# Designed miniproteins, single chains, continued (5), part 91

Each design is a single chain, and the fold is of that chain. pLDDT is the mean over its residues in the fold that is shown.

## One batch from the design tools (miniprotein)

Design m19152
Fold by ESMFold2-Fast:
Structure m19152 (fold): chain A 89 residues (1-89)
Amino acid sequence: SLAEQIRALAERTSNPEAAEHLRRAADFVEKAEQYDKEGNYEEAIKYYREAIDHLQRAIDVASGEERIDVSALLLGVATNLAAAENKLK
């Protein structure tokens, strides 16, 4: 899952501020994925947005290769957010 990938990145990053934002993002993605599976798209969207905010903060403090890795995960979460938003239409 995306949450597992974000947690794995948090464990291998040397930047403690980036690691904390990544752990928070993973927690929010896990909640969002659960609500998404339940068909509760309103709550899923809320938690995907919280995750994106924390991933953006991780990018702001990350450098080099870590920034690229976080950006790829952000794109994945943003894709799931867009899919959940589309379900409400």
Scores: mean pLDDT 89

Design m19153
Fold by ESMFold2-Fast:
Structure m19153 (fold): chain A 92 residues (1-92)
Amino acid sequence: EVDPEEREWLERLYKEVEEAVKEKDFEKLEEIVKEAREKYGDRLGAEVAGYALRLLGLSEEEQEELEKEGKKAKSDEEILEILLEKLKKKIE
């Protein structure tokens, strides 16, 4: 289902996410999410942002907050916005 070219691009994208998380560079993470969003839509943007949050580690309280906010979301765009807000707070 994934083209080799798309897979290679995704592998680079996730590697960049890992580096940005390691450096705690929210601006770089936001750029990566924007690139994913522009190329493959809000769903991939949300998946990339969620991956970054998992790498940073979520406490039980933070995970409960995210699930509560996620239930309120009506679109992939809203989910992405919630995830980006959480990423910003986590990195600061």
Scores: mean pLDDT 78

Design m19154
Fold by ESMFold2-Fast:
Formats: C-alpha cells, sequence, structure tokens
Structure m19154 (fold): chain A 61 residues (1-61)
C-alpha cells in the first residue's frame, strides 16, 4: 500500500541518518520523533516511531 511504501521509505531515511550523522544518537532520535509526530497521522506516527526506536537500539549495539 502507499502507506506501507511511505513508512518503508521513511525508515530507510532514518537508518541512513543514524548511520551517517555526526549528531548524537539520542538527539537525532528525538528530532526525528518530533518531526514524525508533527507531520503524520497518530496511528502511522506510532508505527514509524516504533521502527525508529528499534533502529536506534540497533545503532547503539
Amino acid sequence: SAMDERIALLVGLARHEFETSSVPLEELRARITAAVRRTLPPEEAARLIGQIDRLAAEARA
């Protein structure tokens, strides 16, 4: 679906940012989470934030 494609794209962009950014991981996560909550419907935002949290945990390992 268009929603699933959008979420996949945004997860890919978040992963790239976590891998390449010089910004501290927790600050970058907070900024991305705030932007997601501002721009997406609540249900879609919650799903994407869950995936972002998993990516941040993966990047910390």
Scores: mean pLDDT 79

Design m19155
Fold by ESMFold2-Fast:
Structure m19155 (fold): chain A 57 residues (1-57)
Amino acid sequence: SELLEEAEKAVREALARFGGDRTAAINYATKKLLEKYPELSFQEALDIAIEALRRLE
């Protein structure tokens, strides 16, 4: 999905920037999703960010 692709991009950028910090990557991706898709709830954006990180294992 487009949301998941955007989240995966944000997670990849954050992992590179924050030295592999998974918590920082999830927080960054959640923030980016909410900025681009303000219709998402915090919980929806968080769940997508967590799924994106899992898929990049």
Scores: mean pLDDT 85

Design m19156
Fold by ESMFold2-Fast:
Structure m19156 (fold): chain A 59 residues (1-59)
Amino acid sequence: TTVSGKVTGTLSMPSSELAKQLEDGNGWEVEHEDLGVGERATIEINEDGTKVTITRAAP
């Protein structure tokens, strides 16, 4: 089943640290914007389930 996922929330760690954990834990390729702790981010998984994108969430 090809399913993309999109989740928005507040970062408990910098986006770079989250990206590293996702890469190390799941083997995903991660693209991220430079976001700090407490920033609101959108995490999106592509249809192939192989790539994750972390971007600043809209206000």
Scores: mean pLDDT 75

Design m19157
Fold by ESMFold2-Fast:
Structure m19157 (fold): chain A 86 residues (1-86)
Amino acid sequence: MLEISNVTVEGSETSITVTWSSNNPNAQYRAIAVDEDGRVVAVSDLTSSNSATLTGLKPGKTYRVYVEGIYNGEVAMSEPVTVTTK
């Protein structure tokens, strides 16, 4: 099964850098930011790397960040990590 773990986040004023671990180097991953109202406000490009940056965010706001993985029709979602931008 596709697994995503060790999600870490670092906020700047308008961006969040996201890193994670995965058990499949051939899967594609993206980071997703959800605001306090449950709206998706940023999505990264799909990547086979274990890092992505979310941009265009507002300073001083709290977001929930997820990592989504896709491989051969399987979709996995990480636990959310909360981060506040500066």
Scores: mean pLDDT 84

Design m19158
Fold by ESMFold2-Fast:
Structure m19158 (fold): chain A 94 residues (1-94)
Amino acid sequence: SMLDEEEALLEEFAKRLSELEKKYEAGEITEEQFKEEVIKELERLRERSRDPAIRAVLDEAIERVKKAKTAEEVSKVALRAYTRMARLLAERRA
């Protein structure tokens, strides 16, 4: 179903975000590279999602990440977006 597909996409996004955060903390990528990769992951999820509400959350998150000055700000924006999307999907499942 579309809900199962959106949940799978969100789980993949969370895993990729976690992997990027680990690479940044290990010093394997720079703060600028971390920001660029997080934007790519948000854009990838937006392109693959068929849910207008999920896409709206991602559009706002992409704009906010582009304006972020630190890796901490990037992580906070991405985590907030993930939490909002997870809640939207959970409400539809219930």
Scores: mean pLDDT 88

Design m19159
Fold by ESMFold2-Fast:
Structure m19159 (fold): chain A 78 residues (1-78)
Amino acid sequence: MSLEEIKEKIEKKLKEKGIELSERTVEIIAQMVYNNLIPASMTAEELIEALKKQDPSVELSLEEAEEVLKVIRELLKE
């Protein structure tokens, strides 16, 4: 799966859950998934910290981070 395919799938699955993140936030998440940087044990707080470390302008609530982790876990089962 390419980086672009991961980005599109994450954006689509999040939109289906009523979550719309900035393009930059989705890009960073997709890059982290592509590079296998998100372990199955990662918490919402750890995801937010990791994203902020990449780009401090990234805004993500704990609720949004939990849904992002669910989407990533669903994608990794495909």
Scores: mean pLDDT 81

Design m19160
Fold by ESMFold2-Fast:
Structure m19160 (fold): chain A 99 residues (1-99)
Amino acid sequence: NKAEETFKKLAEQGDLDAQNNYALILIQQGKYDEALEVNEKVVEQYLQQGNYDSASKAAHTNLLSMIENGAPKDLIDRQIKIDIDIGVEVLKEAVYKVT
């Protein structure tokens, strides 16, 4: 669709918000595996930037969208793991804050 094409093009230019919006469009189309792959890359890049808030929001929004669209349990479990892994990374940063 037009929105998918627009966000895909912006995502190719390195816009992480556009990349996550593309993942949400994939979820609406039932393309959950592709959406998870896109979201994992977006979250990884936000974490590499130290942007934990944006990483968490991207993962959480994707999780809610997958639940609302009736994604299979195994794929929902994979999205939950992404959210948990972000929380673990935040805790590691808090523990090693001076090193």
Scores: mean pLDDT 79

Design m19161
Fold by ESMFold2-Fast:
Structure m19161 (fold): chain A 94 residues (1-94)
Amino acid sequence: MSPEEKELLEAKERLVELMEEAGVDPEKIKSFTETVEKLISEKTPEGLIAAATYLMIAARELAEHYPEFREEAEEIFRRLQEVLLRARKELKAL
């Protein structure tokens, strides 16, 4: 597993924990998890970029709708921005 794949999976797990604590619908969490895992499983720079972007959107939505988790969600968002920048740089090198 690449370092980027590992970081994306760790971010997904942390966001799922926050969503569960916030009382987000289990079906919505399941759909989110399946989408992220599918994108990562493609093992392409495009898939990693899409997964990072999807996770960043989820982190922003969580921070916006659940102020109690805002700090943690914003930290996850910042880490995902770094992953996205690395994946985009790798794509441009191809």
Scores: mean pLDDT 82

Design m19162
Fold by ESMFold2-Fast:
Structure m19162 (fold): chain A 67 residues (1-67)
Amino acid sequence: MAAEREEEEAELRRLEPLMELIGDAKEALAAAGAELRPLLENATEEQAEEVRARIRAALEALAAEVK
């Protein structure tokens, strides 16, 4: 019955550097968002929607890679 805990500890040791990468990626995305905001304010509604769709698709693709 302790198998899940042992597997969790082993996975955490492997995922530790990945969790740091996710944190760094969140910071990079926040910075990119701050730069994109003024550009999107001057874009057309269609251009803004296209950019949002591409960002969403990229995030979904990353989620699919990780599962």
Scores: mean pLDDT 68

Design m19163
Fold by ESMFold2-Fast:
Structure m19163 (fold): chain A 71 residues (1-71)
Amino acid sequence: EVAKLARERAEAARLKAAGEPPKLSPEEAAVAREIAEKLNAIGDGLDKGLKVYKETGDKEAADKALIEGAK
């Protein structure tokens, strides 16, 4: 059974290696990271906006809280 688990892991590792994402240049990787960081900030704002929406039911108030929360 340990051999069965090892075979399953080897197969998963091979599949991951075959499906590895394309090689990103350092420049492309830096741009992708910046976009991801900006999206995370927007996510934080979304959480605050959603809380306001749950409390007030007001979409405009929620949008304002989202914009303020994203910074």
Scores: mean pLDDT 67

Design m19164
Fold by ESMFold2-Fast:
Structure m19164 (fold): chain A 82 residues (1-82)
Amino acid sequence: MDMLSHMSPEQQKRAQELIAQGLEHSRQGDEAEKKGDLETALKHYREALDHFREAADLGDPMAEIAAGVTSVVIERLEEKLK
């Protein structure tokens, strides 16, 4: 079943663009975390979260899941930096 059928074509395209931008920031965060640069990783994950949240607000259910997962990653890193 197409869960995106309730969104306009313009909303679907915008959500896809936002998800792509979020995934690129998430990738940069993963690379920074792998290098031990937790502050840079946190910055990139926060940028990814903002993009995923904007896409979720447009009605994209995959972006909702991505935002939830990214929020957990951010919380984990913030706890390590305390």
Scores: mean pLDDT 84

Design m19165
Fold by ESMFold2-Fast:
Structure m19165 (fold): chain A 92 residues (1-92)
Amino acid sequence: SELVKELEALIAELEALIAELRALLKSSTDQALRARAQRLILDAEVLIGMARIALGIMKLTGEVDEALIRKLIAQLRAKIAELRALIAELKA
C-alpha cells in the first residue's frame, strides 16, 4: 500500500527532526524556547507511538484502515511542519 509506505516515511522524517531538535537544544539557554521544544517533542513522540501501534495492528490483522492512515498522515505532516518551523527559529 502506497499509504502505508507514506506513513512509514513520515514517521522516519519526524524521528529525524526530533533528533535534530534535541541536538540544537543542547546549546540553548532560552528556558521558554526549551519548554516549547520539549512539549513539541513529547507531542511528536506520542503521535509516532500511535502511528506505530496502528501499523502493528494492520500487520497482525491483514486489514488496512485507510481512513485511519490518512488521518495519521495528515497529523504527522502537521507535526513535521511545526518541528521544521521551530528548528528554523533556533537556527536563526
Scores: mean pLDDT 89

Design m19166
Fold by ESMFold2-Fast:
Structure m19166 (fold): chain A 80 residues (1-80)
Amino acid sequence: PEAAYIRGLADELIQAAKDGDFEKARELANTLIVGARALGHEELADRLKEAMDAKDYDSFIEATREIGEALAAEAERVAP
C-alpha cells in the first residue's frame, strides 16, 4: 500500500540523516517535499526544506517524521 511506501521512505530518510548520509537524506527529502505540496501540506514541506537548507538535522528529522505521518494518513484515508 502507498501508506507503507511513504512510511518506509520517511524511515529511510531519518536513518540516512542519523548515519550522516546527508546526500541520500536530501534526495529522499525532495521526494517527500513534492508529495507534501501536492497534497496541500505546504507548511510541513516548507519546514523540511528550511531545516535541510539550514543543515539543522534535528529539525530535519522532526519535520520528516511529521510529513511522513501526514502523507501516510492521507494515503490510508483515500485507499484503505
Scores: mean pLDDT 78

Design m19167
Fold by ESMFold2-Fast:
Structure m19167 (fold): chain A 68 residues (1-68)
Amino acid sequence: GADAVAEAAEEAMLAGKSPQDIVNAARTAGLAAGDPEAASLATMAAVENWDKGPEEQARAAREAARKA
């Protein structure tokens, strides 16, 4: 659940993906892992930090997933 979401967000950021791709990676990984809470919280955190850039989006998504 949470680990898959965190890893997906980090991998998307390291691969130089767009902010939208980082949001989509976190959402998709959480849903695939059967963890809709982690998916929802990570997606919300990535969207809320959209204007701060990919590194901050990935960090926020990872931290939110860990709290789920």
Scores: mean pLDDT 76

Design m19168
Fold by ESMFold2-Fast:
Formats: sequence, C-alpha cells, structure tokens
Structure m19168 (fold): chain A 110 residues (1-110)
Amino acid sequence: DSRRQQSRDHMSQGVDAFNNGDFQQSIQHFQQSIQSDPDSPMTPTSHTGIGMSHIRMGNFDQSIQHADQSISIDPNHSSAWSVRSRAYDRMGNFDMSRRDQQISNDLLGS
C-alpha cells in the first residue's frame, strides 16, 4: 500500500544519506520510514540504521536504545546486535560488546 511504499522510499533515502556521511539526515529519513509504516518488515532495519548513525555521531546511549528496539521487534536481526556491540565497545563495556557480537555472529552463521 502507499504507506509501505512511503516507508521503503524513506528507508532508501536514509541509506543514501548515511553513505554520504549525512548522519543527521539519515536519522530523519529512517524516522520517517518508521512513522509511515511502523508494522513494516523494514522497521528493524530502520532502527539499526538510526543506531549506526548515532554511533558515527558519538551518541552511544541513543544507539543502544534503537538497537534495543530493533532486537525487541526481531531478535534474529543480526545487524541490531552488531550495532549494540559497537556502541558498548565505544563506551568501554567490553563484556556486553563481546556478548552481543557473538550473538550477531551466531545469527549470521546459521
């Protein structure tokens, strides 16, 4: 439907902005993707995109919050665990980082 298409268009714009280094614009586009169709199967990916943008901006607590949202929606979304691992590593929480990276790797290895 039109909402799902709007969600896809915004997610695509979020990815493009991230690849161009426009992390704030990337966050806005991923947020618009989520708002357009919150039940979209792309919503976990949008949350991981927001989380990755926050890591690039040094906002590790916000990155963890968005990774947690992605994991809550889809615990098999390996990228969400990887994003949370990176945020924990940047904060010096190496035990949590290692745990989350192992979960991400296990999901990719299946």
Scores: mean pLDDT 90

Design m19169
Fold by ESMFold2-Fast:
Formats: structure tokens, C-alpha cells, sequence
Structure m19169 (fold): chain A 55 residues (1-55)
């Protein structure tokens, strides 16, 4: 459900301030671009992986 995905996004965001900020930015940009919730979640997962690799 949409709520389950929102919880998953929240768990990613709780990892660090940078991850939280990036999650919010990606979600906002995705929504503005007309992306679905599924597409926004996919982008957040990729951004989270990128941040983890940079750490």
C-alpha cells in the first residue's frame, strides 16, 4: 500500500540528516515531475544507495 511505502521511505530518511534531506528533495522533485509513488520510491532507494557508497 501507499502507507507501507511511506514507512519504508521514513526508515531510509532516519539514517542521517543528509539522507533525510535527499529523500525529501527527491520525493518533492518526483511529485512535481508527475512521477508515481512507485517511481519516487525507486528513486529514493537509488539515492540512498549512492549516499551509502559515498560514506
Amino acid sequence: SVYDKAIEIGLFADKSRERTQRAAEVAREGAKAGLSTEQIVDRLVEEYKRIEEEE
Scores: mean pLDDT 67

Design m19170
Fold by ESMFold2-Fast:
Structure m19170 (fold): chain A 94 residues (1-94)
Amino acid sequence: DEAKKLFEEGKKYFEQGKYEEAEKKYKEAIKLLLEKYGPIEEMKERSPEAYELYLETLEKLGEVLTKQGKKEEALEYYIEAGVAQLEEAVERVT
C-alpha cells in the first residue's frame, strides 16, 4: 500500500531529525488513505488495516509537528486520533 510506504518513509525522516520531510510524508499518507477509503467511518468498514494506519499516522504527525514547535496544529491531530479511539471504546461497551 502506497500510504504505508509513505508512513514508513516519514518514520525514517523523523529518526534522522528531518521533521519537515517527515511531516510531508505523513500528510501525504493521510491524504491517500482518505482518498482511497473515504471518511473515517467508511475507512473502518472497508479496511480495518487502513483505519489503524490512519490513527497511527495522526499520532506520528502530532509528534513531528510538536518537534517543529507547531503545537496548535499538533493538538488538532492528537484530538482527532483520541476521538476515534473513544468512539471505538463506546462501541465495545454496547
Scores: mean pLDDT 79

Design m19171
Fold by ESMFold2-Fast:
Structure m19171 (fold): chain A 77 residues (1-77)
Amino acid sequence: SVASGVAAAVRDVLLSLGVPRSLAEQIAKEVGRAVAAHAGDPQRAIELSVKVVAERARLSPEQLAQIARAAADALAA
């Protein structure tokens, strides 16, 4: 599903940024739920993905931009 694709993409970016696996998996699960709840609004799904990541992990604005790009790419696939 689109939600699982976005969750997987966000998880992979978090792991590449050094976020611990257990935290990355929990964040990805929350992202997946947020995207599934807003399936009709891709822009809102991306915004909620970034918000969930920002609340759970201390990332720079540049790192959060990487999350937004990964979510957008997964939504376009």
Scores: mean pLDDT 82

Design m19172
Fold by ESMFold2-Fast:
Structure m19172 (fold): chain A 69 residues (1-69)
Amino acid sequence: MRDQSERLGREAERLARERGLSDRAIDIAVAGARGYLPGAEAAGVTPRVTPQDMVDAAARSEEDFRRRA
């Protein structure tokens, strides 16, 4: 799990940076990616979310935040 969570986090960071997201959105994507596998394991569910899905979610959250800010 640790190696997988770390790799997922690095991949999410890379994709978020390539997409040109803000530092805030990058942090959200990385935190979500690193926390997702341990959280899914604790909940007893099979993880199916990809790093790209996490980046997409962070991008939407960032867009909503910018619209309200």
Scores: mean pLDDT 71

Design m19173
Fold by ESMFold2-Fast:
Structure m19173 (fold): chain A 76 residues (1-76)
Amino acid sequence: MKKLSKKEIEEFVKKLPVGTKITIERPDGTKSSGPITVEEGNEKAIAEALKKLPVGSKITVEFPNGKKEEYEIVED
């Protein structure tokens, strides 16, 4: 699992291609009810949502080609 610091979130989201799906799992094991899809112009809203997650939250990123990567939110 890769680490993603809160200061890196905005730049990270900007690099994701349109159509990428993000699933969130909080440290308490609570998962999001559905994926967040990256769309043109919604990168700031996604970055703000991810910045509100507590340290230890896990993010699963599913690219349009079906590749999945996992990241853990860490302290800066």
Scores: mean pLDDT 78

Design m19174
Fold by ESMFold2-Fast:
Structure m19174 (fold): chain A 60 residues (1-60)
Amino acid sequence: GPLLEKLAEKLGVSVEEVERMLRQIAQLTGPGRRAALGFLAKEAGVSLDEVEAALQEVIS
């Protein structure tokens, strides 16, 4: 979806790599997952809400 493509462009990686990273993050416990998503948001220069929405696209 559009959010995965945006993250891939911002991080300079493939959409498949973003999906894999988000799937790994989804396996973490709530606090650890939130911290990992926050770091990814900072690295990509996007909001935490956008990364959380991208995670929902991957796990749905």
Scores: mean pLDDT 83

Design m19175
Fold by ESMFold2-Fast:
Structure m19175 (fold): chain A 57 residues (1-57)
Amino acid sequence: MEEVEKLKQKADAYRRSAEAARFISEELKGTPAAEQVRKLADGFYEEAEKLRKEAEK
């Protein structure tokens, strides 16, 4: 279960990073970087979901 718990922690870290990235994109309002950061947040969410699914099965 060590490996599974590590995957869960990584998934959680990615999700928190995604939330932070979304917040940062709001801070970057009006800049081209805001859209890029928002796309990164989406990517982090996707990775977190994949890791979470793998850990929970």
Scores: mean pLDDT 78

Design m19176
Fold by ESMFold2-Fast:
Structure m19176 (fold): chain A 89 residues (1-89)
Amino acid sequence: MEEINRLIEEAKKALEAGDFDTAAEYIGQAVRLLLERDGFSPEVAEKAAQAAAETARYLGEQGVDPERAIITSLAVALATAVEAELEKR
């Protein structure tokens, strides 16, 4: 959990600095780690991480507030993971 919180904070700082690619990378790493620890399959975790990273990059480029961009990206990740898990499990 501590490591995930650190990745989220680093993503926030990257968004504030206008480094959207770095922010997307940190969000993707945080989502993958979170879902892996929560027992989701590697395939589901990867799909959710990619969706979150793309969402963070897009919202950052659109000038969305960093906190809102992060929350939205995490919500997209969770929705993607749940959808994929329900279809396979």
Scores: mean pLDDT 83

Design m19177
Fold by ESMFold2-Fast:
Structure m19177 (fold): chain A 58 residues (1-58)
Amino acid sequence: SNLDKLSPAERAAIISFLVNKGLTEEEAIEYLNSLSPEEVEKLVARARAWIDAARAGA
């Protein structure tokens, strides 16, 4: 599954990002597992950008 290919930090970042978009944790996991590898890479980048923005206090 896509979860098994991600680091614990990447999984936590993606799940937190999706939950903040209105998904439940279970829905976030199902969504992540439905994605292609390319879509997963884009989602990791989006989640990282979201965390960086939160840290910057924007």
Scores: mean pLDDT 78

Design m19178
Fold by ESMFold2-Fast:
Structure m19178 (fold): chain A 113 residues (1-113)
Amino acid sequence: SAFDEQLVELFRDFYEKLKEAIEKNDKEKIRAIVGEFTARVQALVDASGLTEEQRARVLHIVTLVQYAVDAFLEGKKEEALRYLDEAINVAREMGLTDIAKILEEFKKIIEKK
């Protein structure tokens, strides 16, 4: 769907920006990227005419990603990986296969730090 394509592009943009900021250890930039990503997904969800269940699940993925980044920034690597695994599972259950793949690549970056 047009929603799924736009959501994939938001996650891909987020991943590329986040990867660069993590490699540079730019904590302020990481937080800014997460804030922008969250706002953009919220706006897309609000505009997309989703069911309440679909809306809740997409926003749950975003919340889990926020928790993963916060845990990572606090040095809680295992907690960050756990939140990412949960986000990947929710994405797979929704059939958002490309989102799950992007989150798996993000998980690999966190595992290497």
Scores: mean pLDDT 89

Design m19179
Fold by ESMFold2-Fast:
Structure m19179 (fold): chain A 85 residues (1-85)
Amino acid sequence: MLEPSEEEIALAEEHRADFAVVDEHLPELAERHREVIEEERARAAAREPGVFSPKAIVEVPLRVAIRAGLATEAARRLLEALRAV
């Protein structure tokens, strides 16, 4: 019998298409918005010193993608799913 982590894998599979769309735009986000992403990560780290979840690391790029209008629907769905967990 598989652990609860399999439910997380199943959830990731359900959102695989959304992840693929976001991944397709990640190089553009890194190139155009590197400073904004870095600044937002620094601000997040300052607000919660010593507590860095993978959730926070993923949330910042998705938020920047939504603001930039890149992969907006996919990024918004992923951000909503991330916040629900």
Scores: mean pLDDT 58

Design m19180
Fold by ESMFold2-Fast:
Structure m19180 (fold): chain A 70 residues (1-70)
Amino acid sequence: SGKEAGTNARGLALHTGKEKLDIGEASRAATFGGALAGDVDMGQAGNTLLVLSGKEEFSAEEVAELAEKG
């Protein structure tokens, strides 16, 4: 489910120990969060992060929100 994907992505983002994630780290956390939930295409989650923000840095909360939507 989308909520499970978001929760997983948040946990993965926090596990990096970083206050802010770069675009590759954020994309990976969202992608793996979705994959662990069993309902997200890895490429789609990553592309959603890239397109929606145009930013180079992401919080764990932003990663969770994008994984839940993607």
Scores: mean pLDDT 67

Design m19181
Fold by ESMFold2-Fast:
Structure m19181 (fold): chain A 92 residues (1-92)
Amino acid sequence: DELLKKAEEYAEKALKALEEGDVEKAALYLVKAYAYYTGEEDWPLEDQQKRVAQELRDVVGFSGDSPWETIVKFMEKLHEKMKEAKKIEEEK
């Protein structure tokens, strides 16, 4: 399924951007990955961002002042946790 492959590609790009510390790029790729996964790729970007922010609120309980800020703050928190996990693995 080509749409699922696109969702997977953008999810991988989001993780790589997050590993590089590019939180805004990671947030953008996450929104695109989710849009391809749900079939919302043709929606306006603002509506795609609102959808991802809603999932973050409903599933994780994470929120911010705007949809984009909610996504970026979530990615910042995830990046800090990934950095801690990497340090622990490298010290073993």
Scores: mean pLDDT 78

Design m19182
Fold by ESMFold2-Fast:
Structure m19182 (fold): chain A 78 residues (1-78)
Amino acid sequence: SKKEKAEQIEKKGELLRDMSNGVGDLSIAVGKTVSKQSSPKVGKELIEQSKKLAKESKDKGEEIYKKYKEEAKKILEE
C-alpha cells in the first residue's frame, strides 16, 4: 500500500540519520584520541576541528532524514 511504502522510506531516512550521528560521535572520539599525541595547544585545535566535523556529519544526517520524510509525504498525497 502507499502507507507501507511511505513508512519504509521514512524508516530508511531515520536509519541513515542515526548512521550519520554515529559517524559524528566517532569523529569526536578520534579527535580526543589524537589530541593526546600533540601539544596542549594543538590538541585543543584538533578537538575543536573534530567537533566541527561531527556537526557537519549530524547536519547531513538531518538533511537526509528531511528529504526522505518529504518523499514519504508525497507518496501519501498521490
Scores: mean pLDDT 85

Design m19183
Fold by ESMFold2-Fast:
Structure m19183 (fold): chain A 83 residues (1-83)
Amino acid sequence: MAEELIELFKKYGIEGINEDRATALLALLSPGLDSVTKERLLKVPGFNEELADKVLEAIKKHKEEIQKFLDSLPERERERARA
């Protein structure tokens, strides 16, 4: 859920993510954490370079925790992306 992603990133010191940005970020994370690039993050409306860099650093440092969060989501968008 978008709100849970916002709380997770706040735990990492990132406060610039609202519900719309969190929803777009979830869509970018669904194909896999390794597919997330700074250029893709900058395409999210309202993302600036500082926010994109902070998100990339958080993914790099907390990859397992973020992946576990994605795996816990009720909507398995990830299964459709692989099929």
Scores: mean pLDDT 74

Design m19184
Fold by ESMFold2-Fast:
Structure m19184 (fold): chain A 84 residues (1-84)
Amino acid sequence: SLAELVVDRLIEQVTWYADKNKGKPLHFELSVPAELRPRVEAAAEELKAKHPELTVTIRVTDPSLQSLLASVEALVRALKASEK
C-alpha cells in the first residue's frame, strides 16, 4: 500500500540520519499506524543493534492515509523551499 511505502521511506531516512550521526546520543520517536507497527519495530531493532547509543520509542497512532500523505507533502514542500 502507499502507507507502507511512506513508512519504508521514513525508516530509510531515520537509518541514514542515525548512520550520519553515529556516536552521538540520539532519540527517535516514531508514530506509525498500528497495522505497520511490526515493520517499524523490526527496523528499530536493527537500528539499535547497529547504534547501541540510540534510544527509539515507537508510538502507535492510527492516522489515515491522507494524514500520512499530508505529512510527506509538507516535508517535500519544505525541502523544495530550501533548494529553489
Scores: mean pLDDT 66

Design m19185
Fold by ESMFold2-Fast:
Structure m19185 (fold): chain A 73 residues (1-73)
Amino acid sequence: DEEAERERAYAEAAANPQLAADVLAKGKATYEELMKDPETKEKIEEVKETLERLAAAKSPEEVRAIVEEVEAK
């Protein structure tokens, strides 16, 4: 259950707020560096569009179709 795993991850992060802050800061720095490359920026925009489609998906069948499309790219 992906939701249960996510809840556990959030609980662990809450128990270690310093670790969560460090991970977030490192993630932001890496993201900013990746966004400086135009080729990487275009790929990130494609990923963002795919994530929006996944968030809008209302059934497991729709999610599977989106995942298969991404894997085919």
Scores: mean pLDDT 63

Design m19186
Fold by ESMFold2-Fast:
Structure m19186 (fold): chain A 69 residues (1-69)
Amino acid sequence: MVDEATRERIERLARILLGSSLYDPSTPLEKVAEFVVTLLEDELVGDREEILREARRIVARLEKELQAA
């Protein structure tokens, strides 16, 4: 299972990417999740597929939050 520290790292980077003025908001959320996992690959431990599934969930939630702001 993905631990809370890993989830927090994913969420922090996802917020930076989704909130960036340089980021294309038409980018599929799946690609955002893949990019976040790739950027953190040296810091993340555990099953990559589990981490990617959790990243997709976090990215989807954060995208909705940022669109509401």
Scores: mean pLDDT 73

Design m19187
Fold by ESMFold2-Fast:
Structure m19187 (fold): chain A 75 residues (1-75)
Amino acid sequence: MKKEEVLKEARKILEENIDDPDAVSQKIQELLQKYKLSDEEAEEINREILDHYFDLLEKQGKIKISEEARKKYKE
């Protein structure tokens, strides 16, 4: 399934570019465009990617994000 392949590639981008949120955003957008996902599929995948990214940053102590801030980025 395309979604599973996109999530696998996205996870690599997050792990390799964790210190550069702008690079993460750009590369994830390029990844979603590469797989030519529907708007609905792209939104679902992007929300999961953002959740994983924020979780990784919080675990490394690099950011402190409230649940409210995380919800806004998912919307």
Scores: mean pLDDT 70

